# Designed miniproteins, single chains, continued (4), part 74

Each design is a single chain, and the fold is of that chain. pLDDT is the mean over its residues in the fold that is shown.

## One batch from the design tools (miniprotein)

Design m14552
Fold by ESMFold2-Fast:
Structure m14552 (fold): chain A 85 residues (1-85)
Amino acid sequence: DEKLLEEMKEKIKERFGEEFIEELKKIVSEIAGLDEEKAEELTFQFLGKKVLNNPGKYDEEEKKKILEEVKEKSKKVAEHKEKLK
């Protein structure tokens, strides 16, 4: 299933661009308190779900909405971790 995972990552990079993905990865890492590897995994999982629900290309307004959604979800991840301490 490595090939399918790589194909999904390529589609995500094509639809959103690498700059936007790196920005989201940093936000997830900083807000959720995750290491780079886990932040990357969670970012691709989130964007993968977006691509499955809306397979079109994403304009700047849609990217802005996704950025806010990722910030909100990352805050919830941080809050969940605090409850488990």
Scores: mean pLDDT 75

Design m14553
Fold by ESMFold2-Fast:
Structure m14553 (fold): chain A 76 residues (1-76)
Amino acid sequence: EVRVERKVIEGEDPVLVTVIEAPRGSLPQLEAPAGWALASVTAELPDGRVLHVSAWTPAGLEKAREAAQAELERRL
């Protein structure tokens, strides 16, 4: 089964986070609006599923990477 969770972190600049838990071998299709940075991180779960975390923000690539990594670590 595929599980998808979407979240908006409100602030001076918004951060959109998508978390996808899917069977091994599935790859997410990702699109970011013009002017937004996108970062994605993945981890394999003990049961053979893959956790994909993506973050989009107009605040830049560093902020997107930070948000994606933090959410991934929170879920492991």
Scores: mean pLDDT 73

Design m14554
Fold by ESMFold2-Fast:
Structure m14554 (fold): chain A 70 residues (1-70)
Amino acid sequence: EVDKLKAEAVEALNAGDREAAARHYEAAAQLLLDKDPNSPEGYRLLGIAAQLLGDEERAAEYFARAEALA
């Protein structure tokens, strides 16, 4: 499911739909964080989603969290 959601996010990006891509990355991150609340990949995908939505400050926070957990 995570791989499918990541593939759907890439497809949305190729179509120019940044909002759809962000939603798919958020869904993939949710699945990862539901299994492991400290998933570095989960926070990394949240960072990508925030970046796609133009929230650079929130993206930086998520990327920093992912790096600290890796």
Scores: mean pLDDT 85

Design m14555
Fold by ESMFold2-Fast:
Structure m14555 (fold): chain A 80 residues (1-80)
Amino acid sequence: VDPEAARRAIGEGYGILHQAGKQAFESKDLDEAVKLLNDGTRQTQATILAADPARGAELVAQVNEGTKAGIEKLKEKHEK
């Protein structure tokens, strides 16, 4: 297993999450925004776990906590 290839794949996964977060925060519909962020998070988690199954679980947990915080911020944005 090539650790450099794993590191690149993890970076690509975080890129997917960043793009999904941007699209979610630019959305005018809360339901659409939450769906976009959740879909991006699922793709990022799958990419990380495929790249590094041994350490990926820890990174996936961090991504999940970040997504929960992001959803709370989306709700706050759409309350006003």
Scores: mean pLDDT 78

Design m14556
Fold by ESMFold2-Fast:
Structure m14556 (fold): chain A 95 residues (1-95)
Amino acid sequence: SKDFQIASQNLEKLLLKLAKTNDKSKIEPKHVQLAALTFDLHLSEEQSEKAAELFRSQGSDALLEYLLSVTGVSAKDLSSPYRLGIKALKEAVLR
């Protein structure tokens, strides 16, 4: 699905931006939880840990499949570009 490909790419770019890194292995559960919040998704600590592990080991497609399974949202919901300022979100939550 084109929506799945777009959502997967958006999620990867957002995670790397939130973590201030180009290294996928540096993605932590807190970065996944914040990325999910930009789509109005609320992940538990356990879900955030599992999601971060999947991203580090298997990449954005595996992470996306997991998020769709635990939240019940569609790939279309995550393929839309977020309009919230990442800098504002970072200053509020990662401070």
Scores: mean pLDDT 77

Design m14557
Fold by ESMFold2-Fast:
Structure m14557 (fold): chain A 74 residues (1-74)
Amino acid sequence: MSEQERLDIVHAELEATIQAGLAAGLSIAELRAALYATVDRLAAELGLSPEQVAFLRAQVDHAVAALAASRARR
């Protein structure tokens, strides 16, 4: 399995987690926790490097911050 194949799997799983969490009405904190749990699980399963994990966590933080900012305007 290539690095790109591993990242494609992680991306698909994170998208599925976001969609499921939003459909379930999860809070921003609950959604972040679910996304971090998904990253940690996939890092163990796919052998992701610490650099790849840090990159994915930063992407989660950015996505969650954008959602939080959008919701704070309500």
Scores: mean pLDDT 79

Design m14558
Fold by ESMFold2-Fast:
Structure m14558 (fold): chain A 94 residues (1-94)
Amino acid sequence: MEALVRVEIVLDKDMSEADRNKLFADIAKAAEEAGATIVSGRREELGDKVRLTLDIRAPTLEQARRAAEKIVEAAKKHPGVLEVRATVEPYRPL
């Protein structure tokens, strides 16, 4: 059964474009290595901070958990990342 991972990342607004590009590359790599696909992203400006919300789909709940863990670890390595949270839910097929 497919699973959905929602990743919320709070970034420092002063984070450089180059550092943001490295962050996105590391997140994409972590998702791909876990066999998961980033299906949507949303950006919100929160004064001195930016919140990114990513929705990621995985073929199994186990792959979703691995993707969540790898993405959180990859994101936390960046000094401009203030907070990161991932939630995993079973995806019900329509």
Scores: mean pLDDT 81

Design m14559
Fold by ESMFold2-Fast:
Order: C-alpha cells, then sequence, then structure tokens
Structure m14559 (fold): chain A 93 residues (1-93)
C-alpha cells in the first residue's frame, strides 16, 4: 500500500533528525496515517524523548504488518517502563 511506503519514508526521516520539534511532527504524521490513538501516540513520543528510536521503529513496523494497536500500546508502555527501571526490553513478536 502507498500508505506503508510513506510511513517507511517518515521512519527514515525520523531516524535522520535530532530536532525534537521535527521528531514530534514526523511521529504525529505517522500516527495520523496509521490512525493511532492519542494514548499510543503519547507512549511512542515518550520513547522518542527517551532516545528509544529502535523500539519506536520496531513498533511502527509491527503495526504495519499486524494492525494490532493494543499490542503496540502495551509493548510501548513496557519498553518505557523497562527504560525507566533499567529492566530488559520486552520482545516484539
Amino acid sequence: EEKKEKVRELIEKLKATDNPEEQFRILDEIAELLGLSEETRQYLWWLLVAGRFEEVEKLILYYLENKDEEKVTRLAREALGAFINNEPLPEIE
């Protein structure tokens, strides 16, 4: 789908920038394209602020394949918790 290609392009732009305002704009555009809830957007944004770019990419790619927002939100919450508590990161299946 054209939407998937645009999301992949936005992920590459997100990885290429260190500007927080640009990162937020790109993430918001990805979330709009995917129809993600505000809760999911907030957890992904917090992961970006925490510097967990790899986890954000993995979660977005997981959603593109599986369309399971509840699992994405849960894994994002768990990844943020693991970062804060210095625990092992959750597995993304």
Scores: mean pLDDT 77

Design m14560
Fold by ESMFold2-Fast:
Structure m14560 (fold): chain A 58 residues (1-58)
Amino acid sequence: SSMEAEQAQAQADIDAYIAIVAKKRATGTLEPAEEEQMKKIQARLKELTKKLQEKLLK
């Protein structure tokens, strides 16, 4: 279902975000591509949160 695809994408995004944060904490730096990936993940998670909130209220 589309819900399963969205959940899988969200989990992959969360895992990627955790890995990027861990790298920044360990090394103190991120490559520009990793910073852009983090921004895109944050944007997708924000939209997912909004979508879930709409679902709970309707």
Scores: mean pLDDT 79

Design m14561
Fold by ESMFold2-Fast:
Structure m14561 (fold): chain A 62 residues (1-62)
Amino acid sequence: MMIMQMLLEGVRAAVEAGPEYLPVAQRMADNAVAIGSSAGPYAQQLAEEARRIAEEALERAR
């Protein structure tokens, strides 16, 4: 569970750091989804939130 929290915070930090870090945010979100898929419902919810944050930031950069 702590790993998923760290990944979520990492995605937020990368998004806040600026557009050049959006690929890092995307990779962190992808890793969170991959880990979360086998870790149970709460981990999956955290992974979905991380993915949503990364995708919204990428959409705003378009």
Scores: mean pLDDT 76

Design m14562
Fold by ESMFold2-Fast:
Structure m14562 (fold): chain A 90 residues (1-90)
Amino acid sequence: SMLVSREIGVLLAVVGLALEIEESLPEEAERAIEMVLRYLSTEDPEEQIRLMLELADFLLSIADRTPNPEEVRAIAEALREVARERRELL
């Protein structure tokens, strides 16, 4: 229950970030949205965990190019933490 709420919250934070950076980093915003949509389209828990970690790595790679790098790093770390907790339940 709490883990699912946190997972949804972090994915919404990624969508919010993509909308924030859309004018300055349109290709990176599009890629972030594509990765979130791919995550939502899979039913495989292991694939979901892999995609969540890939999304976190992607966000860390672009953080210094965004208006608020520390916010982007916080979202990436939250994605990694949710992925870790989900892996423990497999």
Scores: mean pLDDT 87

Design m14563
Fold by ESMFold2-Fast:
Structure m14563 (fold): chain A 98 residues (1-98)
Amino acid sequence: MQEKILEGYILGLRGTSTADILANMDPLAQQAALEGAITASMITMMVVNKMEREYIEKFIEKEVERFKKEFNLSEEQTERLREEMYKFLEEKIKEYEE
């Protein structure tokens, strides 16, 4: 279950969740996918508004700790989530770089 929840969140973060995929997911994984999509939108808004990187990183670290505690993630799963969120941040910075 925890792996499916993490995969759901990452799917939402990447924006690759379709209605068909969501309809066939476990309800907790569906919720995680929606939360991942919200996180993606928030990081994107912070980058577009040129917020200091330290504030965006603080947001990411708080979200990683929240998700870890809520879904009881392993250290390996927590590190994977952190890596995916920072990867998304780097992609958005590059996209909106002049």
Scores: mean pLDDT 80

Design m14564
Fold by ESMFold2-Fast:
Structure m14564 (fold): chain A 75 residues (1-75)
Amino acid sequence: MREDVLAEAARTNSRETLAAVIRENTDLSEAQADRAAGLLVAHPETATDVLGTFLATLGVSREQRDAVIAALAAL
């Protein structure tokens, strides 16, 4: 794969769209999903690592984190 798998999604999608996809695939609140989306927009080159670390700190399971990454990469 070229670059970070979420870099394109983070560059080409609105923060609101990214937050909606995160929320649909996790048990996170609207505020937590919006913060996660903000991190993707701020750090597209390392989006997968930044998102994975943030979700892990919120107690999101590895299975849910993988599902979120797959859903965002499909955007």
Scores: mean pLDDT 81

Design m14565
Fold by ESMFold2-Fast:
Parts: C-alpha cells; sequence; structure tokens
Structure m14565 (fold): chain A 79 residues (1-79)
C-alpha cells in the first residue's frame, strides 16, 4: 500500500540520517548534525503530502543533498 511504501522510505531515510549525523558528530560538527536532523523531519513531512513517485524522487534528491552536506563539513574541518 501507499502507507507501507512511505513507511519504508521514512525508515530508510531515518537510518541513513543517523549514520550521517554520527559522521558529523565524529568530526566535531554538532550544529550541522542538528541541522541535518531538522531538515530530515521537514523532508519526511513533505514526502507524506506527495505521490509515491514524487516521494521517491524527493527521497533520492535528499540522499544526494545529505552526502554533499557531510562532504562540505569534512572540507570545513580541514580548512
Amino acid sequence: SRSDFLAELEAKLRAYTEKFVAQLLAIGQPEKAEELRKLTEQVIAEMKTLSEKQALIKYTAFMIEMVGMVFQAQLDVRR
């Protein structure tokens, strides 16, 4: 069902977010970790208003964005 599909996407997104949050905390970026948690909740709320196809597209786009955020945080620490 749509509800089961969205619940699976939410569970996966939360699991990946916790991994990225752990990486941000490990490099001493707690403020960016908190920002990522906040953005994840906003994306989950938005996905619940979308079709299954649009929710999957939003999920995929946000996964790419999270990778970029962690990469940028790593660059900022090296600077």
Scores: mean pLDDT 87

Design m14566
Fold by ESMFold2-Fast:
Structure m14566 (fold): chain A 68 residues (1-68)
Amino acid sequence: SSLVQAMQALGEALRAVLATGDPAAIAAAERAKEELSRAFSTWTPEELTALAQRLAAELRALGAEVRA
């Protein structure tokens, strides 16, 4: 899914910004945000809400495993 890929790319870019503060990382995060905005335009609000709930559940499960 293009939306899932765009969300993952934004997450990775934001981690790079937090780790380095590099202007190149900031530029990459802005590009990822633009791609995510384009992906969102193809989805209904209900589809976006369902995907967000699913991803939140998966992230919570992953966080619990990493802390174990």
Scores: mean pLDDT 71

Design m14567
Fold by ESMFold2-Fast:
Structure m14567 (fold): chain A 55 residues (1-55)
Amino acid sequence: SLEEVREIARELIEEGGPEMSELDVRLEVMSRTDASIEEVNRIVEEEREELRRRA
């Protein structure tokens, strides 16, 4: 589900911080979910932006 994609992306971004590359996050999320590349890209971007706003 998209919720699952968002949870995994959030976990990876928070664990790796801003130093974790977008590509690494996307590849890991895709390996754990059936989400499309476009969906993963959108969700990862949204989660990074949210984390940046909270920093």
Scores: mean pLDDT 73

Design m14568
Fold by ESMFold2-Fast:
Structure m14568 (fold): chain A 98 residues (1-98)
Amino acid sequence: HMAMKEKIEISVSLEGDPEKIEKFIREAEKEAKKLGAKLQVNEASRTITVYADSLEEAKELLEKLLKIAKEYGITLGSIVVQSVTTGEIIEEYGRIVL
């Protein structure tokens, strides 16, 4: 709480059918926008990066991303949740399809 300017970065790699990945990205953009988060897409590496204003916002967005991934049947790999302000890795996840 004393690091009130803390920005959280979520980096996620995407695996699955190209059409399903595109649908996932569109839904992810909608959810990020609802929370006021910034989303960047790298099509060449099939990764998305999301910037949130707090850890709570980042966790809420990550839970929504996991639900969307499950809906479209895509795999989320290399999920890293990091503080941009301190450089600390807060959470790391392996491959997730549930």
Scores: mean pLDDT 73

Design m14569
Fold by ESMFold2-Fast:
Structure m14569 (fold): chain A 100 residues (1-100)
Amino acid sequence: LSELEEVLALLETTRARIEQATTKDEILSILEDLIAQLEQLLSSSTDPRVQDLISYIISSLEDLIAQLKTQTDVDEMKAMALKQLDALIAVLRQEIQRLS
């Protein structure tokens, strides 16, 4: 589904941006930008399965942001964010393959 491929591209672009981030505010801003873009895609989607998957990703990212707000070490925050993004990318790739 083209919408899921667009979500995958957003996650991969966000992962690259997180790797380049040097401050807590940059990491949080990048993740908040991703959520905003995913909410826009969710609003335009008409497939309930796509909506459910995007909603799951948004919820996972909101939980990540809440955890990151309690962190003070930027390297630890980047490691946590990259680990979660890699997990979401893996889930999304599996779902795209299943629905193809």
Scores: mean pLDDT 87

Design m14570
Fold by ESMFold2-Fast:
Structure m14570 (fold): chain A 59 residues (1-59)
Amino acid sequence: MDPALLESAIKFLESFPIYNDGIKKFIADQLKLSPEEKELFLKMSKEEAIEFLRELGKK
């Protein structure tokens, strides 16, 4: 995964006031998440999604 793209997605989620299924799907597609990761991501709150992306950056 591109670290710069991942950092941009995290900053977007932290600063952007809108958090809905459309935004979640857009981010998952941009980061090319696996089907399993995307399904988990779509069920997460904004805060859980940010932590999930941070953990992806550590692996």
Scores: mean pLDDT 76

Design m14571
Fold by ESMFold2-Fast:
Structure m14571 (fold): chain A 74 residues (1-74)
Amino acid sequence: MDKKKQEARTELAQLLADSVRAGLSEEEIRERLREKVEELVKEGFDREWMEREMETMLRVALNGLELRAEQKAK
């Protein structure tokens, strides 16, 4: 169970990283992560847990982008 959860988290993190690198908008990133969550839920993962992991990863990534934009914005 824990190993499969770690693999699922890795898949979400990789998709998030690739999407951020590609310069996708927050909306586009959310859509891609939501699609991946639906796939993982179909594989037997808990929806609530997957949605929490997605939101946590997205929040961390967006905070990083906001801080960088804030430092560059005058």
Scores: mean pLDDT 74

Design m14572
Fold by ESMFold2-Fast:
Structure m14572 (fold): chain A 84 residues (1-84)
Amino acid sequence: SLMELSDEEAAELERAAKEKDVETLAEFAEKAAKAGDLTMVLSLAKILEKYGVNLEEALTPETLEAYKKALEILKKKKEEYEKR
């Protein structure tokens, strides 16, 4: 894959989602949003969907806005790929 998490980051993200560790998941979202890390945003979004976790209440407004912008970029990339 063109974008990959470290083995350690992937394991911690999966653990946090399974345990409903909203604080750790929010920390990953903040780091990804501040860094523009689309790999982390994509992995986080997939894990949150898999385990039914909602982070909206745990994120600051600034982090939530950056996270949503990253998701829109990912959606646009997928749509452009599907059109070609």
Scores: mean pLDDT 74

Design m14573
Fold by ESMFold2-Fast:
Structure m14573 (fold): chain A 102 residues (1-102)
Amino acid sequence: MQRASDLAIQGARRASDGDLQGAADLFRQASRAARDAGDDGSADALDGAANTLSFASTLTDSQAQTRIVADSLDATADSLRDSAPDAARALRDAARRLRDSL
């Protein structure tokens, strides 16, 4: 799980910087690392986040995009709370930063 956590933290940082495609790629890598570690629940949550960020990157409404991304990061943080608490914290902090930009 440490590799999955580290990749998820990097993904959260990319998402808060507005690099949604970079964040989605990192969350897919984190999902694979979580699955390799035997944590299918965390893997599914991270893959879901990657899919949501890829979709959000196609939106032209920046406020709607930011809200969707922030909501996805909060949901992923809740899923990672017990298995990767440092990643959960980074995701929650990224969501907060995005909401503050609205």
Scores: mean pLDDT 88

Design m14574
Fold by ESMFold2-Fast:
Structure m14574 (fold): chain A 73 residues (1-73)
Amino acid sequence: SAEEARRRAEEEAKQKELEEHQKELEKQIDTLTRQAARSPSAAVYQQGIAELEEMKKENITEVRNVVFDGAEG
């Protein structure tokens, strides 16, 4: 039905939003990695990269939970 197609489109939009956020985190990690290579304060950048990697892990877990926890209906 048209109603089911609409709900699937909303779920797909939500999934794309989370995927875009993940891409932004990945770009930030890449930027910090490049800056760490050119900086005498590499330890500070390494700490920042580790924190962003943990945030990326959390985001992946959230995407998995959203996809697993109710999209079949």
Scores: mean pLDDT 69

Design m14575
Fold by ESMFold2-Fast:
Structure m14575 (fold): chain A 77 residues (1-77)
Amino acid sequence: SLVERVKALIEKAKAGELTEADLKELEALASQLSDEELLELLPLQREGYYAELGKELTQEELEAALAALEAKKAALA
């Protein structure tokens, strides 16, 4: 899945093995992510990958994902 590929690229970044090709792939994948997929990536951004992922994900996309998460939490209450 797109999310699993992005997670694999983030793991490469944590290992210090991320290449320019990997960064370009992240940019391309970010443009194809759904709101649900963005929600799955939110914890990884909070783990200090925000600066790197911020190049691939817009602030608007992150804000939309946060709003969707809060809506889901409210629906479960």
Scores: mean pLDDT 59

Design m14576
Fold by ESMFold2-Fast:
Structure m14576 (fold): chain A 86 residues (1-86)
Amino acid sequence: SPEDEKFLEEVNAKIREIQALAAQLRAAGITQLSPEIQALMQKATALLQEAGELINAGKPIPEELKEETLKTLDEIIALLRAELAA
């Protein structure tokens, strides 16, 4: 659906930002992410896996799952930015 396509575009954009921030942290000599960031990344992986299973089954992604996924990715981005600023 157009709504699911928009969600996937937003997810892909946030994943690219997370990858860029993680690369900046590695360049700054930070080799280990905080336990909080690691826990959020595990949560994001689980949410994306659930969304992927729904897509593969030809089912719409629930709005709650979309919102929770995007919020989780935004939390990861915010914490990675905070680490770079420290």
Scores: mean pLDDT 89

Design m14577
Fold by ESMFold2-Fast:
Structure m14577 (fold): chain A 60 residues (1-60)
Amino acid sequence: MEIQKKAEDEINKVRLEGFKKAQEAVRKYREKGLFEATRAVLEITEEMKKKIDEIKNKAK
């Protein structure tokens, strides 16, 4: 039960880090074009989902 709260905190940290990475990626890849920026953001989003799933698995 208490492990679930720690997992939620870790998930929130992953989300915040993902947000920062996405903003940085958009800024960096904007120089190359919208397609590259969108692709980078999608990859970051998928990585965040994988990390969140892993945290949830550890909590269960």
Scores: mean pLDDT 75

Design m14578
Fold by ESMFold2-Fast:
Structure m14578 (fold): chain A 68 residues (1-68)
Amino acid sequence: MEKIQKLKELISKENPDEEELAKVLGFDSVEEFRRAKALYDAGQDWQIPPEKRALLSLYDLLKEKKKK
């Protein structure tokens, strides 16, 4: 199954549920997702596991693509 499609559906919402985002991106909890996103946004992405960092990057790219 494609997690990318679920991610696109969440991006279509103005305020996507953080619990759904955490699940789709492969995080075990909203707190883990928030911590990872804070590190990613601060440029400390080297502290995030590569798989989760790639999914956060994909989320930001898809969000940017939606604006066009």
Scores: mean pLDDT 71

Design m14579
Fold by ESMFold2-Fast:
Structure m14579 (fold): chain A 89 residues (1-89)
Amino acid sequence: ASGEEMEALYKKASDKTRKAAEYAKKGDTEQAKKELEEAEDHLKKLAEMSPGMGEALAKAMGEYLKKNPSLAEMGEELEARVLAYVAAL
């Protein structure tokens, strides 16, 4: 069902964002960036199915990442890219 797919994408994006923060805390900035790129892909797919859920999660991920100094700029850029993607749907 589409609802199950949306929930799976939401969970994947959230899990990857959390992993990115953990890698950044360990100084693994390259792995943190890869996790965020994968999170963005899942988030964009979620936004195609539910623009409202995609926008809400993008904002939540951006705020979460801003709490990590090494990820703050990447989080803001990710949020901006996803919001622009939603606006273009």
Scores: mean pLDDT 83

Design m14580
Fold by ESMFold2-Fast:
Structure m14580 (fold): chain A 93 residues (1-93)
Amino acid sequence: MIAEADIERLEAFLAPYLPSLRNEEDAFEALIRYLRHRGYREEVIEAIEEAIKNKNWLEAAKLIFTAIELQEPEMSPEELREIAEERLKKSQE
């Protein structure tokens, strides 16, 4: 399940670069392209692509948003998941 707020954050972040994000697949493809251009680890990109293939949009969003927010290309997918979970927990308090 993707929270509507996560999609809105994605659209706001990419608004200067993309004219429209109409669905989750287009949005995630654009973010994966961004991460590749910024030199993020291949393991992170592969984890995101695997989540998308499995239609696990929430997992894909957690990895992408956390990676972009931290701007730390050397982090592993597991480290990004842990940080994403902690940040989501704080956002609900």
Scores: mean pLDDT 65

Design m14581
Fold by ESMFold2-Fast:
Structure m14581 (fold): chain A 90 residues (1-90)
Amino acid sequence: MEAELEKVREELSKVLSKEEVDAGVETFRDIYAKAEEGLKQGKPFNEIMTEMTQKINDFISTLPYEKQLAVGRIASEFLFKIGLEYKKKL
């Protein structure tokens, strides 16, 4: 988890200010925590992925329009990777 969050911080730092990066990393940290709790509670995988995607989209919508596409790509790669990891654990 922390290693993945550090990679997210590195990628976000290429396009966002420090304050925006800090907000983004905290958003991803919250998403990880809620996804892990969802898995522990036996939530369907699709519901967990939907909740994660909604939280990420909420964060992206707070950013300047010109940064949204780049951050959206970073977020999509993150969601794809974590989704595969979580599906393997089920």
Scores: mean pLDDT 78

Design m14582
Fold by ESMFold2-Fast:
Structure m14582 (fold): chain A 91 residues (1-91)
Amino acid sequence: SKEQQLQALDLLLQAAMALLRGDFDSADRLIDQAQKIIDSQPNPDPRIVAALKDLKDLLEEAKKDPDSRKVILRAIGLALDVIGLKLDLEL
């Protein structure tokens, strides 16, 4: 449902914020929760699926190099993308 996809986006935004704080355990849990919601959808929005994949990839990169400026900048960009998707779906 639209409501469940918005919930998944909220979880992805929270995960991006956790990653930016260096809280990788919280980011991992939030990503897992978002994945479960997305997997429950019969027709998940491909933009949300892509954001989930990008966050999962970025979290693994961050675990290898937690002080990476590249990771920080990508996390900010991904958080902004997720905010844009939420606004699009709420309209």
Scores: mean pLDDT 85

Design m14583
Fold by ESMFold2-Fast:
Structure m14583 (fold): chain A 84 residues (1-84)
Amino acid sequence: KPPPPVLRETDPDVLELLRKAEEIARKSTDPRVRRAAYLAAGLVYNRRHGLISDDEYEAALEDLARKLGIPLSTVRRLVRKVEE
């Protein structure tokens, strides 16, 4: 069966982003922040590959913060760490 269109584990970009998300998640005891790290990696991947616009990306960060009940500033910090 074909792989999902968003993330592939064998893709070097996916592997790098997942490793960064794992490192961020490992440093947090909050399961919401751990979940946010992996979801942030997915958003960074989608943006790098032109699958979402700047406006859609910003809206997705705000939506993620709302759904997980964490501060938007925390989500933005996680995204910056994943992008580095």
Scores: mean pLDDT 76

Design m14584
Fold by ESMFold2-Fast:
Structure m14584 (fold): chain A 64 residues (1-64)
Amino acid sequence: SELRQLILRLIGTKLRLIGLELDLELAKKKGASQEVLDKLQAEIKALQQEIAELEKQIQALEQQ
């Protein structure tokens, strides 16, 4: 099922986002450089966009 595959991908992407958000908070506490913080923030932003796209695809299939 396409819906099942999208839901599993959404779950996996959300877990990756949680991991990166934790990495960002740990980097901030350790006084990481702005370059490191900017890189982590960019990766978080990319995953948030992927989650939004997956949620739209799931919603479209559920409305069929």
Scores: mean pLDDT 89

Design m14585
Fold by ESMFold2-Fast:
Structure m14585 (fold): chain A 98 residues (1-98)
Amino acid sequence: SKAEEEAYEMGKNFNKKAVETYIAKGDIKGAVEAATGVAEGMALIMRGIGEPEEKVLRMKIAGLEGALDALENDPSIPQELIDAVRERLEELRRELEE
């Protein structure tokens, strides 16, 4: 849907400088939080305004797909960070199928 396409593009535009800063410090957990922050922020706002959980999950998945694609297209990103974001995305996809 158009809303999922918009969520994807928003997720793709995570705070790249914050991700790079956490990577430089060896803080992969912090880098994951920075890379997924836009998708997580959208989900929190949607839940706060009373959107159904299925819609929240679909928008969060789209945002994380955007983030993952941006990370995979950057050769400076550690594989550990890419794998962590991918695992989170796969878990959410399983939740949506339940």
Scores: mean pLDDT 87

Design m14586
Fold by ESMFold2-Fast:
Structure m14586 (fold): chain A 81 residues (1-81)
Amino acid sequence: KLRDVVLGAIALITRLEAGLISEDEAVNELQKLLKEAGYEVTPEEARRLLDAIREALNAGKSLDELVELFKQEIERIKKKK
């Protein structure tokens, strides 16, 4: 489930960088993917997750590393609620 969300986030970042979608559209799409996976997040939390994946991609992190980073961020969000 989280792997599919991470792949979706990578696709959203690619579309955002290509100018095909707005930042708000990317955040809304990520929120939908997270909700389908069983995670409820605010737009601000979704933006932070998108930014974290974008930074990790720019740093050359592997898909498995991105999935682990995403798990850690989701756990942090849950702990705050």
Scores: mean pLDDT 80

